# Designed miniproteins, single chains, continued (5), part 70

Each design is a single chain, and the fold is of that chain. pLDDT is the mean over its residues in the fold that is shown.

## One batch from the design tools (miniprotein)

Design m18425
Fold by ESMFold2-Fast:
Structure m18425 (fold): chain A 105 residues (1-105)
Amino acid sequence: MTLEEAEEILGERVAENVRLIAKGLAKDPRVTVTEETLRDAVDIALGMEAEGIVLKTDNLLEVVIQAAIKGISVGRLVRIGSQYPEEVREAALLILRETLKEEGL
């Protein structure tokens, strides 16, 4: 899967949410980025799409605030996102990894 194919699979809104989460992970010194962190980030981004959440900043706190406004926990976003097809989750993971590399991780 190419980066262009991944962007086509996800659409602009989901791809941008993934990039903002990646930037937030890269800049937050309290976060240790592990493979589990990456999987959760992908599932959160896809769960946000299902709930119509659009991020405006690269501050990870915005995810918590926007979910709370919808009456949804971050854990529920992970559960929703984990139900997406593998191809969609792989597309999100590719965009996440490429953005983290651009941020120096």
Scores: mean pLDDT 84

Design m18426
Fold by ESMFold2-Fast:
Structure m18426 (fold): chain A 93 residues (1-93)
Amino acid sequence: KIWELIEAGRIKEAKALAEEILEQFKKDPEKYAFDAVIAYLALAEIYLVGGDRSRAEKYYNKALEIYNKFPFSEEQKKEFEERVKNFKLSAGL
């Protein structure tokens, strides 16, 4: 959902959705942990493409922090790996 907005160029809506997901994560961390990981990776990508590498790195590190704190399914791990690969490609890594 959030990546569909980014692909459509709806960056303001993508940011708003990410903020809403992160608010839900604060209220129920176990239920929204993976959604929060994806939201932080999306924010990292948005800010990297926008030229704010420092903010992109902060959001990327937040995604890694949550990913290492909670157990995830094989399907969720695969999605995380795909999004990290995309971020590294955008970062020139």
Scores: mean pLDDT 85

Design m18427
Fold by ESMFold2-Fast:
Structure m18427 (fold): chain A 82 residues (1-82)
Amino acid sequence: GVVEAEVEIVSDATGERGRGRGRGTEKGLVARGVSEETGARLGAVADVPASEVRAGAVFDALVGSEATGKSGPGTVTVLSVR
């Protein structure tokens, strides 16, 4: 089936504390249906430079993985906001 899930990413979601101005850009995460390892898949976290971390405007997104269900999406990757 064709299904997509949107998840908004917030600051302090992954436990990564990267605050500068106390404001972060929220992004929507789209779930993709893939049969990979049929479990939690953590891959595709954004790589941000240390200089950006100093600015305190970078976060690691929340990770959500969905095992290959019957009619749901497969794996959901995490996204980083900067």
Scores: mean pLDDT 34

Design m18428
Fold by ESMFold2-Fast:
Structure m18428 (fold): chain A 79 residues (1-79)
Amino acid sequence: SAADLARLEAFTAGAPAAARAMLRAIYERDPGLALLFVDALESQDPATRAAALRRLGDAADVDAAIEIAKEIVSEILQR
């Protein structure tokens, strides 16, 4: 939805362009995962959020980025 896309853009403001593009690509394939990733990281400190977004931007492709996003979400939610 337009509201979801606005939320992703706001969350990734100031992040590397590659990270912003990758999170949007994840949203297009699995919107629930993308929103869960944002929800999980919004509760974390700024350094943790920045590191997670960098890992996403450094992913070789969308499949790798989806795996990274799942790992990060799982780690945060199991704390």
Scores: mean pLDDT 83

Design m18429
Fold by ESMFold2-Fast:
Structure m18429 (fold): chain A 98 residues (1-98)
Amino acid sequence: VYYRVRRSYAENHTLDEIVAHLKDTFGLDDEEAQRLAQYALYKSGKSVELTEDLRRALTEDRVEVVEELPEDIEKIETERDLTAGVDALVQAVNKVTA
């Protein structure tokens, strides 16, 4: 999965506000929400310190900052993530029936 963040939202909100939005809207844990929020701020052009968490987020590249978005933050689920979920479910069923 990856997230699209509206540039104006990222430019006008603090790290803590973006973290709260990600946790409240998408049910993310503190560590994931912090990493994604820091990366969104970095991509929006805000001055952020290069922390270990931000370096990891740069490697994962799970956030896109866009000029126009109807939502402040949008979650994009890929077909690959859905396929992985189905494979995990099939393995769980086979384990119960074996």
Scores: mean pLDDT 70

Design m18430
Fold by ESMFold2-Fast:
Structure m18430 (fold): chain A 85 residues (1-85)
Amino acid sequence: MVEEYVERILAAPDLEEVLRAAEEALRDLGVPEEVRERVVRELREARERLEELAKEFGLSKEELLELAKRAAADAVRLAAALVEA
């Protein structure tokens, strides 16, 4: 169930674990390797953009982590839905 993987992503203690949980979710949900690799790459790029945004707007590490969790959860939900369609 996608919800269980989303919960793991939202429970991750840091940005590395968010990315790891997302990768595991995509793999376990049967998302094709090429799609998984692209989603993970896009999440890494999004993380770099979020880190720059955090510097610009003075976001805390906790706020940055929350934004990263939401982005990863949404990406996993979307990728799972695309595979089911």
Scores: mean pLDDT 81

Design m18431
Fold by ESMFold2-Fast:
Structure m18431 (fold): chain A 69 residues (1-69)
Amino acid sequence: MEETRERLVAALLQALQAHPAGFDLDVDALARGLGVSRSTVYEALRRLEKEHPVVVERRDGRVFVRWKG
Protein backbone atom coordinates (compact mmCIF):
# COMPACT_ATOMS: atom_id res chain seq x y z
CA MET A 1 0.00 0.00 0.00
CA GLU A 2 2.02 2.90 -1.40
CA GLU A 3 -0.19 5.72 -0.05
CA THR A 4 -0.18 4.29 3.50
CA ARG A 5 3.65 4.01 3.54
CA GLU A 6 4.03 7.61 2.27
CA ARG A 7 1.63 8.85 4.97
CA LEU A 8 3.60 6.94 7.62
CA VAL A 9 6.87 8.50 6.41
CA ALA A 10 5.28 11.98 6.55
CA ALA A 11 3.93 11.35 10.08
CA LEU A 12 7.35 10.13 11.29
CA LEU A 13 9.03 13.24 9.82
CA GLN A 14 6.51 15.45 11.65
CA ALA A 15 7.27 13.58 14.89
CA LEU A 16 11.02 14.19 14.34
CA GLN A 17 10.34 17.92 13.81
CA ALA A 18 8.43 17.96 17.14
CA HIS A 19 11.18 15.88 18.86
CA PRO A 20 14.50 16.92 17.22
CA ALA A 21 16.59 14.88 19.73
CA GLY A 22 14.75 11.75 18.54
CA PHE A 23 11.95 9.61 19.95
CA ASP A 24 11.16 6.03 20.96
CA LEU A 25 8.71 4.32 18.61
CA ASP A 26 6.41 1.52 19.75
CA VAL A 27 5.99 -0.29 16.42
CA ASP A 28 3.22 -2.57 17.73
CA ALA A 29 1.19 0.37 19.13
CA LEU A 30 1.61 2.37 15.90
CA ALA A 31 0.60 -0.64 13.75
CA ARG A 32 -2.52 -1.27 15.89
CA GLY A 33 -3.46 2.43 15.93
CA LEU A 34 -3.26 2.73 12.13
CA GLY A 35 -4.71 -0.72 11.33
CA VAL A 36 -1.58 -1.82 9.45
CA SER A 37 0.90 -4.69 9.84
CA ARG A 38 4.20 -4.33 11.70
CA SER A 39 5.80 -5.13 8.33
CA THR A 40 4.20 -1.98 6.83
CA VAL A 41 5.63 0.16 9.66
CA TYR A 42 9.11 -1.36 9.14
CA GLU A 43 8.85 -0.74 5.38
CA ALA A 44 8.04 2.93 6.10
CA LEU A 45 11.05 3.12 8.47
CA ARG A 46 13.34 1.65 5.76
CA ARG A 47 12.03 4.20 3.24
CA LEU A 48 12.54 7.02 5.78
CA GLU A 49 16.22 6.00 6.26
CA LYS A 50 16.81 5.75 2.48
CA GLU A 51 15.13 9.02 1.42
CA HIS A 52 15.82 11.28 4.44
CA PRO A 53 18.81 12.04 6.75
CA VAL A 54 17.32 9.85 9.50
CA VAL A 55 18.72 6.94 11.53
CA VAL A 56 16.55 4.13 12.90
CA GLU A 57 18.15 2.33 15.88
CA ARG A 58 16.80 -0.93 17.33
CA ARG A 59 17.27 -1.50 21.08
CA ASP A 60 15.62 -4.05 23.43
CA GLY A 61 12.74 -4.75 21.02
CA ARG A 62 12.01 -1.00 20.64
CA VAL A 63 12.89 1.41 17.84
CA PHE A 64 14.54 4.81 18.32
CA VAL A 65 14.24 7.32 15.45
CA ARG A 66 16.58 10.34 15.18
CA TRP A 67 18.17 12.77 12.73
CA LYS A 68 21.44 11.67 11.11
CA GLY A 69 24.26 13.86 12.38
Scores: mean pLDDT 78

Design m18432
Fold by ESMFold2-Fast:
Structure m18432 (fold): chain A 59 residues (1-59)
Amino acid sequence: SMEEEYKKKLEERKAQLDAELARIRSLDPTNPLTSPAQRARNYAIDEKAVKEEFEKKKK
């Protein structure tokens, strides 16, 4: 279903974002991009983008 695909894509994007943030943190642990507040904003942006993609595909 579209809902299952949407949830799977969100989980994949969240995992990729977490991996990238962990990588950045290992190089520079003081980087503001790895702050909890920035992480929350990045998750919201990704979730919105995935939702818009699925709405466009649904037609």
Scores: mean pLDDT 70

Design m18433
Fold by ESMFold2-Fast:
Structure m18433 (fold): chain A 69 residues (1-69)
Amino acid sequence: IKEIKVEGAKSVPEEEIIKAVKDLLDVGFTTKEAIKYAVEQVYKKHGLDAEVEVEIEGDVLTLKIKEIE
């Protein structure tokens, strides 16, 4: 993965989300489920819930986030 794109992050800094995903990839977890879980845990630390869709196209990872009220 060369690029991480984040869509729909309003209540959490994109940099924090990207860091969590990069840290996960650096330890060898590359499944969509693992990436989704990492992003959901970032939201949970902020007292929020989110639905996360993970798309991988070539070297680009796209995170589509829907924050739950």
Scores: mean pLDDT 76

Design m18434
Fold by ESMFold2-Fast:
Structure m18434 (fold): chain A 62 residues (1-62)
Amino acid sequence: MEKLRKEIGKKIEENPELYATALELLAQETGTRSRDLEVEITKEVEELYEKIKELLEEEKKK
């Protein structure tokens, strides 16, 4: 988990908006506050972050 947390920290620095979007989507899906999700499900946030980043890049190309 610590390794993932460090890598997510890097991604947050690079694209804080994408990270916020990932957290918000997770909060909606789980019904949990986005702040709590950041601490407890760091791995899931990373997976969503990558997925959202790819989706946004594809949408920009359209």
Scores: mean pLDDT 60

Design m18435
Fold by ESMFold2-Fast:
Structure m18435 (fold): chain A 97 residues (1-97)
Amino acid sequence: SEIKELEEKVEETIEKLKEIEEKKIENEEEYIKAMNEISDVVNPVLKEIAKKKKELQKKVAEGDEKAKEELKKLDELEERLEKAVDETTSKLVEQMK
C-alpha cells in the first residue's frame, strides 16, 4: 500500500528528527546546520505527501470514497510530521539559551 509506505517514511523521518534533537548546539553555525538538516529530511517526505494528496483530491472529486479515507490518513500523517518538527525545533531553540 502506498499509504503504508508513506506512513513508514514518516516514522523513519520522526526517528531522524529525534537524532537531530540529541545534537549539542553550542553556537549559531551549529544551530543553522541542525535546522538545515531538519529541512533536508522533512521536505522530501512532505513533497511526497502533497503529491499523493493532489492525486487523491482528484479521485475524491470523481466520487471515490476510498480515496477520501486515504486523504484523511495523509492529513493525519502530515499533522504528525509537522508536530514532530515543531517539537525538535523547540528543543534546539531551548539549547541556544
Scores: mean pLDDT 86

Design m18436
Fold by ESMFold2-Fast:
Structure m18436 (fold): chain A 99 residues (1-99)
Amino acid sequence: NEEIIALVNEMLELALKSSDSVIVKAISIALDEVGLESLRPLFVGLFQGKSSYASSAKELFKIIKEKVGAEKLAKDLIALLGKEKTLKFLQLFNANLKK
């Protein structure tokens, strides 16, 4: 789990340094590659201020960092996706945030 926690910490730091458009593009690519493409419209909705919790993708990641934290988010992602898909998702998301 230390490797996944490190990747989640990297993801949170990269997302907070990125523009909303870069975050939305990066997450869309990562979701497609792990077979969760059906979730893409939810993130477009968040960017358009359709969320009660966040007005943008960047604000959502700020809330996740402050209220959830990397260790809990890592555990929740593993529970939802499994370890292998979580690693692939984070690696692809982080790679696209660095572009």
Scores: mean pLDDT 75

Design m18437
Fold by ESMFold2-Fast:
Structure m18437 (fold): chain A 68 residues (1-68)
Amino acid sequence: VTVDQLSDQLVKELKISKEKARKLAELVLEYTQGKGISYGEIAKVLNIPVGTAGFYFNRALEIYEQLK
C-alpha cells in the first residue's frame, strides 16, 4: 500500500482534505513499519482535539488493512 493509495481512500472515508489525508497516511504507514506515533501530532494535522486523535488513527488503520 502506497501513501497515495491510502491518502485517496482517507479523503473518501474520513472526508478530510487531500493534504491532511496524505500526512495521516504517512503516519499510518510509518506506524506499520514499527515507528512510534504521537496523538498530539495527529490532532495538529487534522485540526481536532487530541482526545479524538486515537479514533481517527484507528479508523485510518482499519482502512489501511482493507487495502492490503
Scores: mean pLDDT 79

Design m18438
Fold by ESMFold2-Fast:
Structure m18438 (fold): chain A 99 residues (1-99)
Amino acid sequence: SELSEEEKKKLTYELTLEVLKIAREKSKGLDPEDQEVLLGLLRLVEEYLELLMEGRSEEALARLEERARELEAKMSEKVKEVIEEAVKEMEPKAEELYK
């Protein structure tokens, strides 16, 4: 019942990839401009996760911080809602990670 730190890390990675998949599918309902912003954010998260899995999280934050700020500034309420919906859809799986 109690997961190890390595098992939690692996499950968090897998859950995040599923959230990205759901967000990408939901992006098809957005205007082209909002879709481009969302897909850019999803790509940054994928790059961040890759560096995290390599134990390079500090380098990931430093490298991606400026790109993240630029995309966040362009993020509409519709893009925010798509991200929130994708996260909520995965909430039952996230609960499994902690219980």
Scores: mean pLDDT 75

Design m18439
Fold by ESMFold2-Fast:
Structure m18439 (fold): chain A 66 residues (1-66)
Amino acid sequence: SLEDVLAELKALAEELVAAGASRREVQRALGRTVDRLQRERGLSDREKLEIASEVMDYVDELFAAR
């Protein structure tokens, strides 16, 4: 499901941020994973855009945490 895809991407973002990755490195890794999941699971361009938008908002929240 899209919810499962989102959970996987958020978990990956959390791991990368915890490991000290930069925002750019996190964005690059997530972009690669989204492209892979689109090919493997047949996501529409709209679904991909919605997932990417929500994940990037979450990345912004992770980097804004004090």
Scores: mean pLDDT 82

Design m18440
Fold by ESMFold2-Fast:
Structure m18440 (fold): chain A 96 residues (1-96)
Amino acid sequence: SKEELEKQASELVSKLRETLENYKNGKISLDDAMSQFTTLFDKLIELLKKTKDESLKQKIMRELGGIVMDLLEIITDQDFIDTLQGLLQRANSIYS
């Protein structure tokens, strides 16, 4: 249902933002952050594939873009940056 998909999207976005804050505060390592972000991004991309609601797709894409921008302010590791760019490209190809 639309309500269930919206709930799942909100929970995944919340977990992504929590992972970002945990990394910023030194509570998790770079490797743990990369693993958690990759897993949560994959789940959001799969959710994006399942939704037919255009407003929900736009909301997910805006949140993903915002999280990537926030990460790029703090991440200097090129492999992590390349991974995030790849995930965002996958999302963009599904959204379009």
Scores: mean pLDDT 80

Design m18441
Fold by ESMFold2-Fast:
Structure m18441 (fold): chain A 75 residues (1-75)
Amino acid sequence: DEEYKKKVEELKELKEKLQENPNDKELIEEAKEEIAKRLVESIEKYRTFTPEEKEELEKAARELAEILIDEWIKE
């Protein structure tokens, strides 16, 4: 699927950019926000959420994005 290939390529480019700029705090925060947003959007394709469930999902997505980005920068 072309859409999935494009999203994978965008994530690969983001990882590479973060690894090249590990001390760019602004870039790191933007990357965490973008990944969290993409995670929420992907899950929302499969079901509808209440406002409360969406807040919890957004929180969990933020935590996952932070862990993922921190691991990418360390490698």
Scores: mean pLDDT 77

Design m18442
Fold by ESMFold2-Fast:
Structure m18442 (fold): chain A 91 residues (1-91)
Amino acid sequence: ARELAEQAAEMALEAAKLALQHTDDVTRGIGLVLRAIGVLEDIRLGGDPRTAAREAIRIAEESVKLAPDNEETRRLAERAIRLAEEALKKA
């Protein structure tokens, strides 16, 4: 569970970073990246894997909304969601 939640948070951060590069809403993109960093830091410091997984799903979904036309952002977001769903099933 924890390893999958950490991987989900890592993929959500990569999706958020890529969304920032492909969005006109730079302020919102920066906010999403900072939020993703916080989630990843929390899980690495022993935070709840279920909370990290739920937040990774939300960040991935918001990344797609910020860069809806970017295929790579969508692929990273889909991977983050899959890893997070697996983490939640094994919690």
Scores: mean pLDDT 85

Design m18443
Fold by ESMFold2-Fast:
Structure m18443 (fold): chain A 76 residues (1-76)
Amino acid sequence: ITEEIYEKAKTVPDNGEIVIEGGPELTGSGTLGMAAIADIKKKKPNLKITIVPGEGGIHPGFKLAAEVAGAEIVPR
């Protein structure tokens, strides 16, 4: 899932947007998602990141990374 985030970030323009849909992997991989979002924002600070929580919600670490990076969390 972190690889999918990186792939999307590479293919969109600096001023583009990526949407991350929450799944079981995001719930279990919160720390990895946190690092990925922070890294992407360092490389493309103008990139808009939107996170859509899944049925299991969003991992606290992933939510923290989203807040730090200025990503938007959209309710289900």
Scores: mean pLDDT 65

Design m18444
Fold by ESMFold2-Fast:
Structure m18444 (fold): chain A 74 residues (1-74)
Amino acid sequence: MKLSDEERKEVMELLTEAFELDPNNPDLLTLAELVQDPSATKEEVLEAVRRAIARNADNPELVALLERAKEVIE
């Protein structure tokens, strides 16, 4: 199953806000590429979000945006 157009839009809006906090974050760049990839599965995007949360656990503002993105996809 792939992301719906609505889920993709909402996740990209959250990632745009996250990029304002950390514009060169490699986990956010990877997520943006996956979200915009029409072949990426919903599970691949969810795994990438979970990984980004784990790798950025020391940044609570960024984690909050990523948790919201996870809720949109779930």
Scores: mean pLDDT 83

Design m18445
Fold by ESMFold2-Fast:
Structure m18445 (fold): chain A 60 residues (1-60)
Amino acid sequence: SLASKLTPEQVQQLVDFLKSLGLSEDEAMALLSSGDVAGIASALDVTGLTEQVLLDSLSS
């Protein structure tokens, strides 16, 4: 999963970001633990965000 390839700091950054979009912490963690980049990007795309924006967020 994407979460297994990320540092704990990047995981926390993504969880906080997903929570800002209205997801619960449990939902954000479930998405990161079971989803890949495409799955996460698809969920964010419902709010008008893209996979590239997610990846750019991780690089900061």
Scores: mean pLDDT 62

Design m18446
Fold by ESMFold2-Fast:
Structure m18446 (fold): chain A 90 residues (1-90)
Amino acid sequence: SLARQLVERLAAAMREVAEAAGLRPEEREALERMLATAEAAIARLEAESTDAELQAAIESLPALLEEALAALEARLAAGAAEELAALRAA
């Protein structure tokens, strides 16, 4: 499925950003729970949706995924800065 492949690509990209930024275990767990919820939602859409509904979802996904990735990158950058400041204070 195209929608599933797109979610899997986003998941891979988000994990690469998370790994590069050095996420804490609790932040990684939150990310994984969010991705699992998205995967379940996509599987449900594929099982229950008409072709038109799937096409509309696929067309909106890239924009939503780009927004989510940008928000994650911004959050990780802020978190990394705070962790670095804490280490320097220790």
Scores: mean pLDDT 64

Design m18447
Fold by ESMFold2-Fast:
Formats: C-alpha cells, sequence, structure tokens
Structure m18447 (fold): chain A 88 residues (1-88)
C-alpha cells in the first residue's frame, strides 16, 4: 500500500487502483489499502461505502492517519446521512 500512496502522489491513479486491488487480494485486512480505497471511492461520491472502509481500517489500525483524515473530511463536507454514519 506504500507503493499505492507514491503512485497517487505522482497522479498515476489507474496504477494506484491496481496496486490497491493487489494489496487487498493478498491481505484483505491491510488497513492502509482499505483507507486509500475509501478515499478514492469518496472522490466518486459514494460516501457511505467510504465510511465503511475507513471504519474497517481503524478497527485494524486505530492510528491510521488516512482513515482518520477521510472520516474528518466526511464529517466536515459530507451529506447529513454520511455525517451520521461517520459518527456511529
Amino acid sequence: SEKAIELLKQGKTIEAVQELQKALEKDPNDATALALAGQLILSEHTELRAIELAKKALALDPNNEIAKALLEDILRHGSAEAQAAARA
């Protein structure tokens, strides 16, 4: 998942998605890969799915900064439904 972060920084979104898919196929409990997938899904306006992935990431790694930032972004800019789901 560190490789996926680097690809995203370079604007290589398609390659980053492929790396996240491989990471999750190898380890479905990779907290960083789940958090990054949530971030990408949020950019496609699927807020409830992004919350689900971020919460799973935090259950696996409570200190995951990407998952924390994703939930904070949803609480600040998300729909009322998404904000309620993020607080639960």
Scores: mean pLDDT 74

Design m18448
Fold by ESMFold2-Fast:
Structure m18448 (fold): chain A 78 residues (1-78)
Amino acid sequence: MEVKVLLPDGGTATLKVDPSTTAAELAARVNALFGRKAGSAAVVVADGEEVGMDGSTTVAEALAAAGGKKTVGVAGAD
C-alpha cells in the first residue's frame, strides 16, 4: 500500500509499505531515507495520535484504528 508521511521538518513523502510493516519499521525507514537519527525519538502519528512503537502494531492496523486514513506523520519524541 501507499502511505503519505508528514516529516518533522514539515516536508512530506510518499512511501510504499507492506500491510505487515510495523510503525517502528516505518519510523526507522524514514530515518534511514531522510538522514534523521530516529532511535526512540521518531514516532509514527496517525490522526494526531502516536502509534505504538512496540513492533507489533502494523501501519495498516494503526490507519484502520484512525478511521481508515492513509496519511501518517513522523515526529520527534523530544
Scores: mean pLDDT 61

Design m18449
Fold by ESMFold2-Fast:
Structure m18449 (fold): chain A 83 residues (1-83)
Amino acid sequence: MSEEEIENIREALRKAIEEVRRLAKDPSASAVELVQKATAADILLIALENAVEELSEEDKELREENRRAVEEAEKAAEELKKK
């Protein structure tokens, strides 16, 4: 895989993480939509891990940001269930 292809996956993952965080802050978002978007971000992270032999520091930061975004989404989904 070329560096350009890898960077395209990184960009897609950054956008997926941003969307998950945006929805986690939206009290009108559905728990189902949050879970679906978080799952899509995890799929992109798996694609990135498979594209590279070793994660760079930037890739490790994206993995950590994804972990935090998914955790935020899980908490938001639990709060939506309490409504």
Scores: mean pLDDT 80

Design m18450
Fold by ESMFold2-Fast:
Order: C-alpha cells, then structure tokens, then sequence
Structure m18450 (fold): chain A 92 residues (1-92)
C-alpha cells in the first residue's frame, strides 16, 4: 500500500512542486530550496495508514514548525511559514 503525495511551496518568487510516493508505515523527508533566496522548507511525511498521513513542515529561516494531519483524497490546510505557503495533497 502506497500514498501519493504532492507538496507545493508558494512564495512571491514563484512556486516549487514535488510529487512522490510513501509506503504505509514509512516516513519520507523532502527539502525545498528556493532558487533565488536560498531559504529551505523541510517537509516530513509519515504514512500513518492507508487513510491518513502526518506531515511536519519546518522552516529553519523562520524557526517555525507545524504538524498537520491529511486524509487520503484530501488537501490539507494551507501552512504559512514566513513568506511561504505550503499545500499538501494526499491520494491513493
């Protein structure tokens, strides 16, 4: 069983999107680096079950961390860290 995850990081300088798969019970960490600012956003996705993922989003630049739960087939709440807006979509 796998979850398909799509993460979009939007800023005034543009957007970055990454898509990947996580097996149920596994954790995957991605780092988004803005090509102009060099700011990083780290997103850790844990596939808790076939129905739910836990997503932790960290910004070292703003010293902020948020954790959200996303249901499969849904888009999670938009996470704002500094000037970045992060959207997470989880599907089958």
Amino acid sequence: AKLKVKITVESLHGSLTKEFEVKVGETKTLTFTHPYTGDTITVTVKAESAETATVTIESPTYEQTQTITVKVGETGPVVNLGENSITVEVSE
Scores: mean pLDDT 80

Design m18451
Fold by ESMFold2-Fast:
Structure m18451 (fold): chain A 55 residues (1-55)
Amino acid sequence: SEEMERLKELLEKIVETAPKDIAKLTLDSVIEHAKREGNEELVEYVKELKEKLDA
């Protein structure tokens, strides 16, 4: 969906521009929200972004 694509773009921008600790907190919050909403695609996507932060 268009909303999903906009959210993905925002999350990638946060990963690139925010301090690592803030980015991790933000991604963890999004994962918990996505799990509650049953949005498995978003959970998977955000987990991949978090892995890139840890590299």
Scores: mean pLDDT 82

Design m18452
Fold by ESMFold2-Fast:
Structure m18452 (fold): chain A 86 residues (1-86)
Amino acid sequence: GEEKAREAAERAKEDAERARETGERGRSLPGSRGASGTTGGAIAGIGASVHAGIEGGKHPWAREGAEYGAEAAGEAAGTKSGPMEP
């Protein structure tokens, strides 16, 4: 039974979508302190998506979850080229 992994993927997907939408809305408001909330939500969604993807691999639900989480990550971090730390 991979029901636990499948449910995790579904939740991660929904969380990633919500984080993505929150990020977009936050950009509409001046002084968006919610940017921190967007980052937190995106990170949580990504972690769950990656975990589900590793567990599922080829499963369409796992692939969708991982892809969605990656997209949310790109949006949260992605207004600029990747940060490089020394």
Scores: mean pLDDT 53

Design m18453
Fold by ESMFold2-Fast:
Structure m18453 (fold): chain A 89 residues (1-89)
Amino acid sequence: SSPSVVTMKITMYSATVVATAEPSPGPTTVTVTLKVGGQTYTSTSPGGPAILIVNGETVDEATAYSSADSPVSLSVYQGSTTINSPTVT
């Protein structure tokens, strides 16, 4: 079975984190939550990718969750370059 929740330790300064459910775009609501400096930031996107952009701080951890037990994936970018693209299905 495909996981509907994915957690990653990323430890990346100034990161863009994108969470998608499969299929994307689709009917599934995706939530991404980031831990940054002991605080939690959350973005929820119905049907589309959920995106959080952190500038000037280290992102410690990202968690992606789908509302419909759909597979989720996390992509992490630093600056203009993709440096990590984990996918879990």
Scores: mean pLDDT 70

Design m18454
Fold by ESMFold2-Fast:
Structure m18454 (fold): chain A 81 residues (1-81)
Amino acid sequence: SHHMELERQLEAELASLAKEAKEALENYKRGKITEEELKQKLEEILSRVEALLAEAQRHGLARIATLAAILGQEIRKILES
């Protein structure tokens, strides 16, 4: 169904955003990017996660909304440190 197809699409997009956040953090830990560049990348990723969360909530996709909220919280913790 369209609902199930949308859930799979948003879950795939969320997985991609999580991978991008992990790669940015790894690049920072390896000295490939500055702290400023890390924060800029994570803020951009967080904005996309928040947009995905809103989309999931709009369509009643509770599972994907919960996963997006968790990823958003983890990114915010890094930005606040």
Scores: mean pLDDT 89

Design m18455
Fold by ESMFold2-Fast:
Structure m18455 (fold): chain A 56 residues (1-56)
Amino acid sequence: SLEELLAEAERLAASPNRGAAAIAGAGRVQGLESPTDEEATETLRRGIAAAREELA
């Protein structure tokens, strides 16, 4: 289900081994504009939360 996929994505973003690399990669593409990794993580969380609200 889509909601489960979103939960999985959030857990991956929190993973210390691969989450940091994934956030750094995604943040790098938009990091040209974004000042911090925290902002990239926050954007991901907002997107996941918004999608969950739509599903609920």
Scores: mean pLDDT 60

Design m18456
Fold by ESMFold2-Fast:
Structure m18456 (fold): chain A 82 residues (1-82)
Amino acid sequence: APTAVLRADVQLPAPLDAEQAARAAEAVRARLAAVPGVLEVRVEATATSIRVTVTVEEAARPAAARALAEAARAVNNEAAAL
């Protein structure tokens, strides 16, 4: 089946501690893994950035792209509120 790879790189407005970064990464991963047609999710977090790579079935690409954008906004908003 045809697949697509989606990437997002979220620069944080304020640094997160290691526990906050790990929780943010897990929240992003869990959200994307819940999207039907998502095959693989890789999330890497530092104090200043979160990088996401998603492999998805092509038919699910629009839903996965929306979920990725929403997850990125949520992380950025939480970091800005700290």
Scores: mean pLDDT 79

Design m18457
Fold by ESMFold2-Fast:
Structure m18457 (fold): chain A 68 residues (1-68)
Amino acid sequence: MAEEVRRQIEQSAEAALNTAKTVSKDFARLFAENAEANMIGRSDAAPDAQTLRALAREKFKAVFEFIE
């Protein structure tokens, strides 16, 4: 279960980064914010909630830094 959520976090962050390359900065930011919130929500339901929340924030921080 936790490993599946970890994979989902990584895939979601990668999808947000790829989306940011093709859409406006405003839309990319909104998309990334919604994706991060969804991944944090999924992390809270998992056995390793603290570790997974930290991973989600770390991965999405890189996306936000790319967007500016």
Scores: mean pLDDT 79

Design m18458
Fold by ESMFold2-Fast:
Structure m18458 (fold): chain A 84 residues (1-84)
Amino acid sequence: EKEEQILKKIAEIVKKLSDPNLTEDELRELYEEAVKLMKEAPTLKILKQIRDIIDRILERLGASPQERAEVDKLIEENEKKLKE
């Protein structure tokens, strides 16, 4: 149930990311949605799919190494919770 809702949102983000003409504001909105989904990810498989999406968005935004490290830490914290 929750997994189905998250997978639907993931598919929507992926579809939007196929547009090469997304504005910075649109990319930031997709980033915030992806981070929210990452925190709510019910399985490690879904978490990895969301991580790949976040990495793609951050690359297009030109995110700093520090911003990437902060996101990696959040992902690692959720991975730990899912394994516990």
Scores: mean pLDDT 80

Design m18459
Fold by ESMFold2-Fast:
Structure m18459 (fold): chain A 78 residues (1-78)
Amino acid sequence: MEIEKILEELGLPVTPERIEAVKKAYEDLKNMTQEEIDKRGKEEAERLKQLPSPEERAAYVDERGAINAAALRLLKLE
């Protein structure tokens, strides 16, 4: 599947959770509803606040960035 190849190219281990996250991000971008985008943004912000260390927050932001980059690559293939 293209998602698996994109994750490998981004240097991330391919896991079912990441594949699902990329699919969700792709669907969110394709639908482009402000309500869904806002909800997901709030969930990410709350998750960041729960992470006590700067290193954990940086890792979370990097993960989200890579997932969003993979979703954007899928949109280009469409």
Scores: mean pLDDT 72

